# Designs tried in a protein design run: designed miniproteins, single chains, continued (5). Part 103

Each design is a single chain, and the fold is of that chain. pLDDT is the mean over its residues in the fold that is shown.

## One batch from the design tools (miniprotein)

Design m19816
Fold by ESMFold2-Fast:
Structure m19816 (fold): chain A 66 residues (1-66)
Amino acid sequence: SDLARAEELLAEAERLLAEGRVAEAGKLITQAAMLRGDERSARSAEEAARRGDAVALRNILHELKL
């Protein structure tokens, strides 16, 4: 299901953020937000990834987990 796939992507993104792989994590967070129909979070994640903003990406990831 899209929900299960989103959870897999968020778990992998959290691991990538811990490794400092910010751009890769941002792509997975964006994809997870899109699968959940959260277009605003997807756009925010794309913008944060473009800037290399790991803090913003962690915040978006945690919001998507709630």
Scores: mean pLDDT 87

Design m19817
Fold by ESMFold2-Fast:
Structure m19817 (fold): chain A 100 residues (1-100)
Amino acid sequence: MEKAKELYEKAKKLRDEAETIYNRIPEASVEEARELADRLRQLAVEMGKLAFEATSLQKKAPKEEQPLYQKAIDEMTKAAHVASNAAFEAERRARELEAQ
């Protein structure tokens, strides 16, 4: 129970970080937008790694705890999707600024 809850809270924190970076994109310079895209891609990779670890732990967990691990995995998957989409928007921002 405690480990699944810890993973869920960690996923939520990483998602909040990705959303904070996303909110910086509209005001970013070309160089900043590229740096934000790189950081968001790194966050997506980290979230994917945590989801893999959570899945491995879920398989070994008591049946009663498996739904808690699934909640953490779902949150990590959603967070990774947010980070990946934000990275795309940051790259688009950089391209639009370079085209002007």
Scores: mean pLDDT 83

Design m19818
Fold by ESMFold2-Fast:
Structure m19818 (fold): chain A 67 residues (1-67)
Amino acid sequence: MERLEELIKKAEEALASGDLDTAQKYIQEAVRLAAELRERGELEKYKEVFDKITELMKRLRAAQRAA
């Protein structure tokens, strides 16, 4: 869980700095870890994390469209 939260934070920082490539890498890694939570049946943890990841993905796409 801690590692996943760190990846989300790093993705937010990369988005804030305009480093979209780095943000995408951290988001992809977070998605992989979230998928492991789902496969293990940890659905409550998965839901909270997936909501945050979804928001980051929306922000990434918006920033990419603005470029």
Scores: mean pLDDT 79

Design m19819
Fold by ESMFold2-Fast:
Structure m19819 (fold): chain A 81 residues (1-81)
Amino acid sequence: SMEEARERARDFIETAKEALKTAQEVAKTGSPEDIRRAAEVLEGLAAGARDLATQYPEFRDELVKVAEELQKAAEELRKKV
């Protein structure tokens, strides 16, 4: 349903925001292994956001934007290791 789709998109975006916060903290204090793992998590979430965008076209723009933010953050982390 539209309501379930909206809830899924909202929950995913909230999860992505928390992952971005964690990645920022890991970038400052984490080991190279922690930074690499954080990048992998963000890359996985970016793929998930793109998958959700294909399933819920009504939230495509928001999910694509989140995927781009996650990919950019992952690339920045990868440059540190």
Scores: mean pLDDT 86

Design m19820
Fold by ESMFold2-Fast:
Structure m19820 (fold): chain A 71 residues (1-71)
Amino acid sequence: MNEKAQKAFELSKRAIEALRAGNVEEAKKIVDEAYKLGLKPALISVAIAARRLGHDELAEYARKKYEELLK
């Protein structure tokens, strides 16, 4: 497994776990890390999960970060 794919999986998993715990600030920090690393799959996974869990503002934040990486 390539390191980029593994890192994207780990970050999305941790962010979703934080959101399930109600820790939106921690999830946002993980989104910022994924954005800095260019991990598009992590950003879209977190955006989808945040929307499903009712964290609409974070879902929109992650979606915008994902779109910023689409150059």
Scores: mean pLDDT 83

Design m19821
Fold by ESMFold2-Fast:
Structure m19821 (fold): chain A 103 residues (1-103)
Amino acid sequence: DAKEYYEKGKELFAEGKYEEAIKYYDKAIELDPNYAEAYAEKGLALYKLGKKTEALEYFDKALLIDPNNEKIRKLFLEFIKELNPDIEDPEKQLENYIKMLHS
């Protein structure tokens, strides 16, 4: 099922196999198009592959589906901190970003 593909993707991600992880996240999304956590994890994997614009697009999808999901919020915070290690008030930046997406 979608969760099994998602969990397999996470195992591959932990091994540094980002391209293979994305294939399993894509299978999870194919079975459950509202699987917000799978979009967020795919976004992070895309970022690890240097695909920053695509990473942001998939984080956008995750935050549009489930803006209050703590795991998605945590993954996005790690993403924006990695992009800018000197970021001022990253939690406030996340809240502003979510508001912008839902406008």
Scores: mean pLDDT 88

Design m19822
Fold by ESMFold2-Fast:
Structure m19822 (fold): chain A 97 residues (1-97)
Amino acid sequence: SNELKSKIASKIAAAGILAVALEFARAHPDWKGVASPEELEAGLDAVIDDIIETLSKINPEAAKKIRELYEKLRAEGKSPREIVMEVAKAVDEALKK
């Protein structure tokens, strides 16, 4: 439990960094010092998927709801930072149970 919670916390931090990098890359398409928006989107998606998969070992019902939340926020066109903040909030609540 404690080891899995620590792993999730580290991945939430990574997702936050990737979200900021993605927003920067989208705002500066001519800047070559960071990975492409497509690469950063793929990286963020992979980290969020890994968070949800790890959470499913602790709370499978919460993991399912958070995956649905993630897909909803993406479909609504929420910013990467807004998506990560809402997912992190939902994950934190799930880990308190």
Scores: mean pLDDT 85

Design m19823
Fold by ESMFold2-Fast:
Structure m19823 (fold): chain A 68 residues (1-68)
Amino acid sequence: SLAQLAAARIPRIKQMIEEAAKELGVELSEEEKRKILETVVQAIMEDPSLTEEQVREIIRKEIEKIAK
Protein backbone atom coordinates (compact mmCIF):
# COMPACT_ATOMS: atom_id res chain seq x y z
CA SER A 1 0.00 0.00 0.00
CA LEU A 2 0.97 3.67 -0.33
CA ALA A 3 1.21 4.00 3.47
CA GLN A 4 3.56 0.98 3.63
CA LEU A 5 5.81 2.53 0.96
CA ALA A 6 5.95 5.81 2.92
CA ALA A 7 6.55 3.95 6.22
CA ALA A 8 9.51 2.04 4.70
CA ARG A 9 11.26 5.40 4.12
CA ILE A 10 10.86 6.66 7.73
CA PRO A 11 14.34 5.59 9.06
CA ARG A 12 16.11 7.35 6.15
CA ILE A 13 13.87 10.45 6.48
CA LYS A 14 14.73 10.68 10.21
CA GLN A 15 18.44 10.52 9.31
CA MET A 16 17.96 13.22 6.65
CA ILE A 17 16.19 15.51 9.15
CA GLU A 18 19.15 15.20 11.58
CA GLU A 19 21.66 15.86 8.76
CA ALA A 20 19.73 18.90 7.45
CA ALA A 21 19.35 20.40 10.94
CA LYS A 22 23.12 20.05 11.49
CA GLU A 23 23.90 21.60 8.07
CA LEU A 24 21.58 24.58 8.80
CA GLY A 25 22.85 24.97 12.39
CA VAL A 26 19.32 24.60 13.79
CA GLU A 27 18.55 22.68 16.99
CA LEU A 28 15.21 20.89 16.63
CA SER A 29 13.08 19.66 19.52
CA GLU A 30 11.69 16.10 19.34
CA GLU A 31 8.23 17.60 18.64
CA GLU A 32 9.61 19.69 15.74
CA LYS A 33 11.40 16.61 14.29
CA ARG A 34 8.10 14.66 14.52
CA LYS A 35 6.15 17.43 12.73
CA ILE A 36 8.75 17.57 9.92
CA LEU A 37 8.61 13.76 9.61
CA GLU A 38 4.78 13.89 9.37
CA THR A 39 4.99 16.58 6.65
CA VAL A 40 7.49 14.53 4.60
CA VAL A 41 5.46 11.30 4.97
CA GLN A 42 2.34 13.18 3.78
CA ALA A 43 4.29 14.54 0.76
CA ILE A 44 5.49 11.01 -0.15
CA MET A 45 1.92 9.67 0.15
CA GLU A 46 0.80 12.41 -2.30
CA ASP A 47 3.78 11.72 -4.63
CA PRO A 48 5.53 8.35 -4.05
CA SER A 49 8.01 9.17 -6.87
CA LEU A 50 9.75 11.89 -4.80
CA THR A 51 13.54 11.44 -4.95
CA GLU A 52 15.80 11.59 -1.90
CA GLU A 53 17.05 15.01 -3.12
CA GLN A 54 13.45 16.32 -3.37
CA VAL A 55 12.71 14.98 0.14
CA ARG A 56 15.85 16.76 1.45
CA GLU A 57 14.58 20.02 -0.07
CA ILE A 58 11.17 19.60 1.66
CA ILE A 59 12.99 18.97 4.98
CA ARG A 60 15.18 22.05 4.49
CA LYS A 61 12.16 24.30 3.84
CA GLU A 62 10.33 22.98 6.94
CA ILE A 63 13.42 23.61 9.13
CA GLU A 64 13.73 27.17 7.71
CA LYS A 65 10.09 27.87 8.74
CA ILE A 66 10.90 26.77 12.34
CA ALA A 67 14.14 28.83 12.49
CA LYS A 68 12.22 32.13 12.07
Scores: mean pLDDT 82

Design m19824
Fold by ESMFold2-Fast:
Structure m19824 (fold): chain A 83 residues (1-83)
Amino acid sequence: SASEEELEKELEEKYEELKKFLFDPSVKLEEKKKKAEELIKEIKEKAEELLKNRVHKKYVDKAKEYIEKIKKLYEEALKAEEA
């Protein structure tokens, strides 16, 4: 099973990949929205699974933080395309 450290690293890596995708001018806004929503859903589902199993409680808090960071990142990407 994945350790807490491995799960945190995966979360950071997925965030950086999403950042590159959201700021790619060749990608349509609809695709950017879908990708951000899919990642938020994935993180939320993983955090809920871990919470139910009473493992990696620190990851649950970090997952909530990253969900908010993803929402903010998407808002900034939308502003960049309007400019």
Scores: mean pLDDT 79

Design m19825
Fold by ESMFold2-Fast:
Parts: C-alpha cells; structure tokens; sequence
Structure m19825 (fold): chain A 93 residues (1-93)
C-alpha cells in the first residue's frame, strides 16, 4: 500500500490527499520522521489542508511533544472550524 501511494505521487506530485494518506500510514507504522515529511509535503501542495496539520499534531503527540501537537491542532481548527476531530484531540492535551 505505501509503495503504491509513493508511485501515485511520482505520477501526480500535486495530490495533497495522497501525501496525507502516506503520512497517516507511516505514522500508524511508527515511522514518525517519514510521516512528518509527507504531511509537510501535503501542506506545500495545499497550505489550507487542515488534515495535514491534524496529522502533524498526531505525530508530535505520539512523540510526547504536546506543545507542538497543540500548535498544529490549533492551526487545523483555524483552517477548518468544523473539524471536531482536531478539537477533541486538542482537549486531550
């Protein structure tokens, strides 16, 4: 799955959705450094992608960096005020 998504972004490098999906799969595998790279690429493609900021916050939360996690969840909520997932995550830390 991850290799298929990597090939997809090689064919379409402006696909922010695929970068978010790659970051999420890598985060779930505990590959936090790679996950951060792909979430950051999603933001480079679409600076208003609230899901990429939520993903960054989740990685920093997993790393125990709660201050950075809080900053990214706050940014996600600023971009998408209806993002209940990011609001819930922010309240947990």
Amino acid sequence: MIEELKKKIEENPNDAETYVRLGTLLRLEGKYEEALEYYKKAIEVDPNDARAYTGLGLVYKELGKYEEAKEYFTKAIELDPENEAAKELLEEI
Scores: mean pLDDT 83

Design m19826
Fold by ESMFold2-Fast:
Structure m19826 (fold): chain A 80 residues (1-80)
Amino acid sequence: SPEQLAEFRKFLKEYAKKINELIEKFRKSTDPQEQEKLYEEIKKIAEEMNKKADELGFPWKFEVEYLPESKKVLVTIYPR
């Protein structure tokens, strides 16, 4: 369990890096179609993390949120 948590945290860091790269591309994009594709890719990664958490029995969910004021996308963790 502690080793699984450590491995999952490492996995989270790697996926956070990928998500942050996509968020940066989203922020720099001026093309709505490109932004939509990037948003979908971020959501897909969050789904994969949710699957991994479920497989390991972790009571956490990852959600993707769009912040219209800052034109940013966030991935947040909820204890549900």
Scores: mean pLDDT 74

Design m19827
Fold by ESMFold2-Fast:
Structure m19827 (fold): chain A 87 residues (1-87)
Amino acid sequence: MKYSKEELEGETAVSFARAYLAIAKRSEDPEAVREGVRMAIREAERVAELGYREEALEILREAARLAEEAGDEETAERARRLAEEIE
């Protein structure tokens, strides 16, 4: 079974976003947490554009929560706004 280019791109973007969030959740370094969240938000934008709206919303909401916990209010607000635009 071979994925189409679009299916492969969507699955890859979802996997990258989830990997960045997992790194952020497990990191003890605040800079690594903030970077992981920012990278996850970037991939979530691609995920939404590729039609994976539910996955994009899940990723953005989790990213907003992690950013808020890390004290990065600007990034948390950005993630919330992107989630609202997708809904």
Scores: mean pLDDT 78

Design m19828
Fold by ESMFold2-Fast:
Structure m19828 (fold): chain A 92 residues (1-92)
Amino acid sequence: SVAERVLAGLETAAEEAAKVPETARLAEAVRALAEAVRAGDLEAAERAAEAAAEAVREYLLAKGVPEEEAEAGAERVRELLLEGARAALEAQ
């Protein structure tokens, strides 16, 4: 199902992020997103996607990415995560 594919993708992303200390906050946010999807909680999914985007923004800024590019990258991650979460929630 769409939900199973989205959850598998989120689990893989969280596992990869957890391997690097600098992306630990991203791993936590992605796990929270997976749990929100399993719970059928769109509001929790939206909050988790925003937390993941903020973690990405902080990470990119720490790596010396310019603020405008870091914000654009974070927004793209937020949009992709929310699109996936909404598709999974609709498919349940």
Scores: mean pLDDT 84

Design m19829
Fold by ESMFold2-Fast:
Structure m19829 (fold): chain A 66 residues (1-66)
Amino acid sequence: SVPPEAVEERKREEELAEKLLAENPELTLEEVEERGRELEERGEESPEMRRLAGALRVIGARLRAE
């Protein structure tokens, strides 16, 4: 089972994703995937980068569904 703290962080990531989509309605799937690859390539795991990576995954999933 997912730890409660991880569930809350995922909720924060989803909230950030909603905010980013609202602020940047022109975001393309390609751009989101490029940003995600850059984060993975650098391997930097700060709390802010972790949350951003989670938010980008949420956005990418939604855009792929469209």
Scores: mean pLDDT 74

Design m19830
Fold by ESMFold2-Fast:
Structure m19830 (fold): chain A 92 residues (1-92)
Amino acid sequence: SQLAEQGAQLAAQEGEKAGARATAEVEGTTVTITLEGADSKVSMGALSGAVAAELNGAEASVSIEGDTTTVVIKAKSPELAAQGALEVARGL
């Protein structure tokens, strides 16, 4: 969905502004945001955004492996997927 892709792109942009190498992928209503070279502040920001996405009705998971943080948002609609990605962007 175009809305989910826009939200994902904004999250990637905020990740890059925070000093990480950020990529975002959208598959249906699932958004995956990968932050490479993420410090603890970026990782905690991503976690905060994922929690906010869950409070708004999406399913969110965060994995941290070394300096790589991966956020996966699974939503019931493109609008919820976009909102979840925007919450991650706000956390970064």
Scores: mean pLDDT 85

Design m19831
Fold by ESMFold2-Fast:
Structure m19831 (fold): chain A 60 residues (1-60)
Amino acid sequence: APVTPEQAREAAYNAAKHFGLSDEEAQKIADEVAEAARERPLTPQELAGLINRLIKKAEA
């Protein structure tokens, strides 16, 4: 089943916090991921890829 925007937001926030990003950065990533899930259904694989990409950009 496709990931809901709420599930995407929670997963992204938790992942960002786990990797040591600030609350502000984690919320920004969560917002971006939730918006992507709102625009179109994301598979779990697509969600994981998007989260990883955004976390890498925040760390750069």
Scores: mean pLDDT 82

Design m19832
Fold by ESMFold2-Fast:
Structure m19832 (fold): chain A 80 residues (1-80)
Amino acid sequence: MRERIEELARELNSPDPEVRQKAVEELIKLIKEASDEEIAYILATVFRLSKDPVAVAKVANAAMEVASDETIDRAHALAN
């Protein structure tokens, strides 16, 4: 659900490291079960809403393991 993805992306900005880690884990689980189009949306939302470069890198690395280069490119375009 788009609302859940946006909430998880915002949780990556939490001052609480446990909240951030849980959000990273949930986003990675969603990515592993998602279609390429859904992965592009998840990444675009994380790139747009998250301010933590470490958390963003963890989510992006998980997506790169399962998604095509075209899907990653689409995510960057959607985040613009």
Scores: mean pLDDT 81

Design m19833
Fold by ESMFold2-Fast:
Structure m19833 (fold): chain A 66 residues (1-66)
Amino acid sequence: MTRVVATGLDAAGAEAVAAIGESTPGAKVERLGPDRVVVEGDLPPTAVTAIALVAIGHGGEATVTF
């Protein structure tokens, strides 16, 4: 099980991270405010990479835990 915490996001970044999580089968998405999104589940490496790149591209960061 993988958990990705994306923080420091703008509104577009938060929406994009949530959309990646929502499109990933078996993933749980939780919005913890306007600038933080948590995605957890059996995430494929491509989803983890996409979340991290989107977070960085929107001025934030992503922390990955297995």
Scores: mean pLDDT 82

Design m19834
Fold by ESMFold2-Fast:
Structure m19834 (fold): chain A 92 residues (1-92)
Amino acid sequence: MVKYFDEETKKRSIERLKAIAKELGVSVEELVSLSLKDLAKLLLEKGYDEGMVMDVIYGAALLRGEELSEEEIEKIVEEAKKELEEEKKKKE
């Protein structure tokens, strides 16, 4: 059985997404147009913590009409971390 987030968590995630868009000088629509994995990679590369990245991804998914489980969000962030670590190993 999949565990979903409450309304307070949904509101926080959307607010965090809006705050990050404003901080980066981009529109919310621009961030939401990225794949969730590419969005996660972008935020991790800019030094945002994993909890913040998870909240922003969940907010972006909600704005796309998708309700992700905690496990699905964790999987997206782990895949993004793996790709960034592989890219780091290729830098001389």
Scores: mean pLDDT 77

Design m19835
Fold by ESMFold2-Fast:
Structure m19835 (fold): chain A 87 residues (1-87)
Amino acid sequence: NAEKARESLRIIFGTAVDVADAQNEEEVRAAVERGLKELQKITDKETAYRDAAVAAELGAHIAELDGKPQSVVDAARKIAEELRKKA
């Protein structure tokens, strides 16, 4: 329903912001893992992994625009790819 979709979007955008604010690869991975765990509480596994991948990719894009270290951007994109393979 629309309300569950809205809750998923709140988690996706919140996770993207946490990824963008990360200072290293460990913090990127932790942010994505927290977001994935929250998504798994409200949707099926395949959708949760896909949505977490979207969040990681959005966070990578924001980090890139914000001039964050390339290691953070690369880590987020790599994690997004790993999640897409599990979806």
Scores: mean pLDDT 88

Design m19837
Fold by ESMFold2-Fast:
Structure m19837 (fold): chain A 87 residues (1-87)
Amino acid sequence: MGWEEVERLLEEARRLAERALRDAEDPSVPVEELERTLERAERLLREALRLIELGRAPLPPELEERIREVEELIRRAREALERRKAE
């Protein structure tokens, strides 16, 4: 199929975004560290989306759902990071 790399990128992005959300609740984790983790998650998602665009194959519905999940998770991590940067 050729979706294995996309699935790997989405899984890695999801793990990093989940870590950023958890770490955002820990005041001992520096904001700079959270920002780096979230930036990595965002880059992986962008790479996955780029590969999908170039793939020229029908996107499986389960993969569309996975993308939506990762996007929402990154959005929530970004909101948590911005709250921490304010304080």
Scores: mean pLDDT 82

Design m19838
Fold by ESMFold2-Fast:
Structure m19838 (fold): chain A 75 residues (1-75)
Amino acid sequence: MLKITITFPDGSKETIESEDPEEAAKKANKLILSEESADPTNLTGAVLRVIGAELDHKLTGEDVEIHIELKAKVE
């Protein structure tokens, strides 16, 4: 199982979990990349963290849980 909890800039949370790590990672990255109010550097870091969690689950076979905080864009 790969479980990803995303905290958005407005403080709302979404949790994505799947026994298929690719499915969980794809769903999480779609939500992250659609958040236009988030800082671009923070978005890039969040996407890379999701990819890392997917890879860790595939390499270890163990359940992986990560928490991602998306920060508001500083203009």
Scores: mean pLDDT 81

Design m19839
Fold by ESMFold2-Fast:
Structure m19839 (fold): chain A 108 residues (1-108)
Amino acid sequence: VAALAREIAQAVAAARAQSPSEEALRADLRASLEALGVAPEEAERWLAELGPEGVLVALQLARLMLVRGLSEAEARAILAALGYDEERAEKILALARRLVASALALEA
């Protein structure tokens, strides 16, 4: 859990460092969500609710769930290790679950 939390924190920091501005980061995240089958209006809603950092964390969790079989209980433990309260963690996890479902549908 602690190692995965550090991995996610590093990935988030790297993504933020690669963007010239927060607006550019938000545009890149909208495009990433749309590529994963999220409608533009839904992507804007998630960005408004979670912010770019929350969306980045959700993308990393979705990747770990799809690639490594990470459970929802493990995802909650990682979010707690990252310092998110339970309410914020559940919102981030909701987007991660949405992205996993969409990615699986795109493979069909």
Scores: mean pLDDT 80

Design m19840
Fold by ESMFold2-Fast:
Structure m19840 (fold): chain A 75 residues (1-75)
Amino acid sequence: SDISRAAALFAAGQISFIAGDEEQALENLEKAAELYKKYDPSLLPEVLKALEKMAKESKDEEVKERLLELVEKLK
């Protein structure tokens, strides 16, 4: 299902971010967020918290900016 796909992409994005693969993390998180917004917006508050934390922890200014833009887009 689309929700199962969103969950898998979100988990993959978080794992990639922890591994230091911030570009791959961002791609997976963007895809997961779009699916959550479309199919289960009730989960967006938890997704937003995770994205904001990653933006705060990121050392890549481009990744940080794109994570913050994604947070604003999901409101």
Scores: mean pLDDT 81

Design m19841
Fold by ESMFold2-Fast:
Structure m19841 (fold): chain A 59 residues (1-59)
Amino acid sequence: DTEVQKKILEKELKELDKKSPEEQKEILKRVLEYLKARNRPELAAIVEKKLEEVEKKLK
């Protein structure tokens, strides 16, 4: 169920806010690769958006 997976992903992304931006970037890149490998473009898009926001914080 894609909706359940989105909710789980959003929860995991909120937990990442407790980590440094550098750690968040590394984790998000890894998650993005796995989602692309799983052919889940809608979940990959959510991770890409979060990664862009984290990268802005890193300059």
Scores: mean pLDDT 79

Design m19842
Fold by ESMFold2-Fast:
Structure m19842 (fold): chain A 80 residues (1-80)
Amino acid sequence: SEEEKLEAARKEAEELAKKGEYEKAASVFHSLGHEYQKLGKLEEAAEAYEKAGEYYEKAGDTRSAQLFYRMAEQLRAKLE
């Protein structure tokens, strides 16, 4: 299912993060956020974008981190 694919991608991103591959982990979380948005799962999308921001920050990419934190904030502002 689509949900099973998203869960597999999340586990992949977490494994990349454990290995210190922060930029790759952030990229996978970015893709997860986009897919959750398509499904209307805005809370999960916001969480994924927050994780993308965290890992870009750990990778030293402050500009990308700020972008993804803003994307998460925008989604959270729309949550009920």
Scores: mean pLDDT 87

Design m19843
Fold by ESMFold2-Fast:
Structure m19843 (fold): chain A 71 residues (1-71)
Amino acid sequence: SLLEQLRASLLAAADINRVGAETSRELSRRKAESLPEEDEERRRELLERGEREERLAREAARLAEERAREL
């Protein structure tokens, strides 16, 4: 049914967003680690951006899972 297809799509979207959250944090960490020690401000900005991206992606995944459950 279309409803089952929609549920599957929402769960797939949740999985993609969870992987995205993990990837964002890891990429930001690696970029921060690659910077010279004197670039502390840029390092902080990269880590803070990665944390924000992780939170947004995890929230998107949670909402998609809730929508799938409510269908």
Scores: mean pLDDT 86

Design m19844
Fold by ESMFold2-Fast:
Structure m19844 (fold): chain A 73 residues (1-73)
Amino acid sequence: LSPLEIAILEELDRRGRATAAELAEALGVSQSTVSRHLRRLEERGLVARLDDGSYVLTRKGAELLRELRAAAA
């Protein structure tokens, strides 16, 4: 995972859900950049897109984020 992809997972964990636009504003990057990384994370099964166009962490994504946090502590 890139640092930006980890930051996306952390924002989704904090918010419960977010759109690409909300993540772009929170992380100070373009919406197109966030959307590209969200597609990669979705392909890996770490996030899921909801019917309203927002994204959430999957169980797999939340588990990976917990492991990354444990390794950083």
Scores: mean pLDDT 85

Design m19845
Fold by ESMFold2-Fast:
Structure m19845 (fold): chain A 64 residues (1-64)
Amino acid sequence: MTEKEREVARLVGHVLRAIGAELDGNYEEAIKDYKEALEIAQRMGDENTARFLEEKIKELEKKK
């Protein structure tokens, strides 16, 4: 497995955890996991994923 493949797996893991937290109404935990996924997307230069995660974090911050 390449380094890029490992980073994608970590990003997906954080996103799945964030979705689970969001469904439970645990917005603070969801925001934390989305922020960790955002850091990975930014390191990978994945601008589309990074933008999606930034928008998602802003949306959830309004629900706190």
Scores: mean pLDDT 83

Design m19846
Fold by ESMFold2-Fast:
Structure m19846 (fold): chain A 67 residues (1-67)
Amino acid sequence: SLAEERLRKEVEEAEKRIKENPNDAQAYIDLALSYLGLGDVERAKEAAQKALEINPNDERAKKLLES
């Protein structure tokens, strides 16, 4: 679907941001949200955990890990 294609593009964009700056916590949050949209809960939690490692006080990352 068009929505799935958009989410896959968002994954690619977030991955590029992470390659340029591995400490971009927001890029990991965006990656996690896009994976959740695609139904990939395991990869979403991995990305959220990385965001939390970078910013331990990130409430968005904590909530994503509770999903």
Scores: mean pLDDT 85

Design m19847
Fold by ESMFold2-Fast:
Structure m19847 (fold): chain A 84 residues (1-84)
Amino acid sequence: MSLAEKAKAAVKEVDTDGSGVVTAAELGAVAALLGHDLTDEEIQEMIRLFDKDGDGVITQASARAAGYDDIGAAVAAALEALYG
C-alpha cells in the first residue's frame, strides 16, 4: 500500500465516530500506525498547517480550506512531504 492509502486508512480507524475531526492524540496514533513516531512539536505544526479556525483540531472544513478532499488526504500529503 502507498503511504497515502495507509494514512487514509489510519485516519478512518482513529475517527471511530465519523465526526470528521482529528485531535493531536489521534494524529499521533495515525503516524504511529504508519511507522512514524511524530514528536509533539511535529504534531502541533501539522495541526497549525490545517487549523485555520483556531480550534486546535483538524476538521474536514479546515482540510478542504487547505485544498484537500478530506482529512485523510491532507494528513497523507503532509506525511509524504515530511517523510516521503
Scores: mean pLDDT 71

Design m19848
Fold by ESMFold2-Fast:
Structure m19848 (fold): chain A 64 residues (1-64)
Amino acid sequence: SSVRKRLNELITRAHELYLEYIETGDPSKREQALELYREARRLAERHGDQASVRLTDHLIGLLS
C-alpha cells in the first residue's frame, strides 16, 4: 500500500539521520531524525499500525 511505502521511506530516512547523529554528534541530524520519526508515528497511528507506533515511540524516546 502507499501508506506502507511512505512509512518505510520515513523510517529509513530517520534511521540514516539517527546513525549520522550517533557517528558525528551533530544536533541538526538528531532534530531531523526526530521530526521524521514523529511524522511516521502519526501516519502509523492514523492507520492502526501498532507495531510501527511502538517502534517510533521507542526511537523518539531515545532521541529525547
Scores: mean pLDDT 87

Design m19849
Fold by ESMFold2-Fast:
Structure m19849 (fold): chain A 58 residues (1-58)
Amino acid sequence: MSGEEAAREAERIAKEGIESGKAEEAVKRLQELYERSTGSAKTVFLAAIHDLKKKFGL
């Protein structure tokens, strides 16, 4: 997965989590993708996790 693909997927997951009130589930999904990723994609998912946790005080 490229960094751009990871960014699109992370944005989609975060947006869906916010819209459905499932921010914690979105974080768990991003953590799963982070663990399975390498290189640029891993960095993107880590940043997305930190951003989402900061926004929701998680």
Scores: mean pLDDT 80

Design m19850
Fold by ESMFold2-Fast:
Structure m19850 (fold): chain A 67 residues (1-67)
Amino acid sequence: MKEIERKATIYLVAGQIELAAVPLDPAAAERAIELFRKSIELFKQAGDEEGVKLAERYLAEAERLLA
């Protein structure tokens, strides 16, 4: 479980970095969405409900930037 949690966190952080680049890189939002989706899947596998909620919040933010 701890290894899966670590991987989930790595994807979450990578997504946050991409999200921060969105105003200067139009493709960054699409990359952030992919990374946050992977993070959500891994947090669900780990049973980390708080991690899922956090990653879903960032996913929603990234999706809004594409709308």
Scores: mean pLDDT 82

Design m19851
Fold by ESMFold2-Fast:
Structure m19851 (fold): chain A 74 residues (1-74)
Amino acid sequence: MEELLERLKELAAKAAEAHDAGDYKEAARYLREAAEVLEELARKLEKEDPELAKLLREAAEQAREQARRLEELA
């Protein structure tokens, strides 16, 4: 669990750095990777906290949508 949260923080930071640098393709790639991590977290939490798992899946969908929009700008 903790390793996935740490990875998510790293990916979010890298996405922000890439976006600030104007590298929208790189930012989109990191957001897509973050979406995958969010889905892993949701799967692991589904039995323990189904409400949080749902929010994590919604966050993953939002991250993918943001990535798609950034790819259109690149």
Scores: mean pLDDT 84

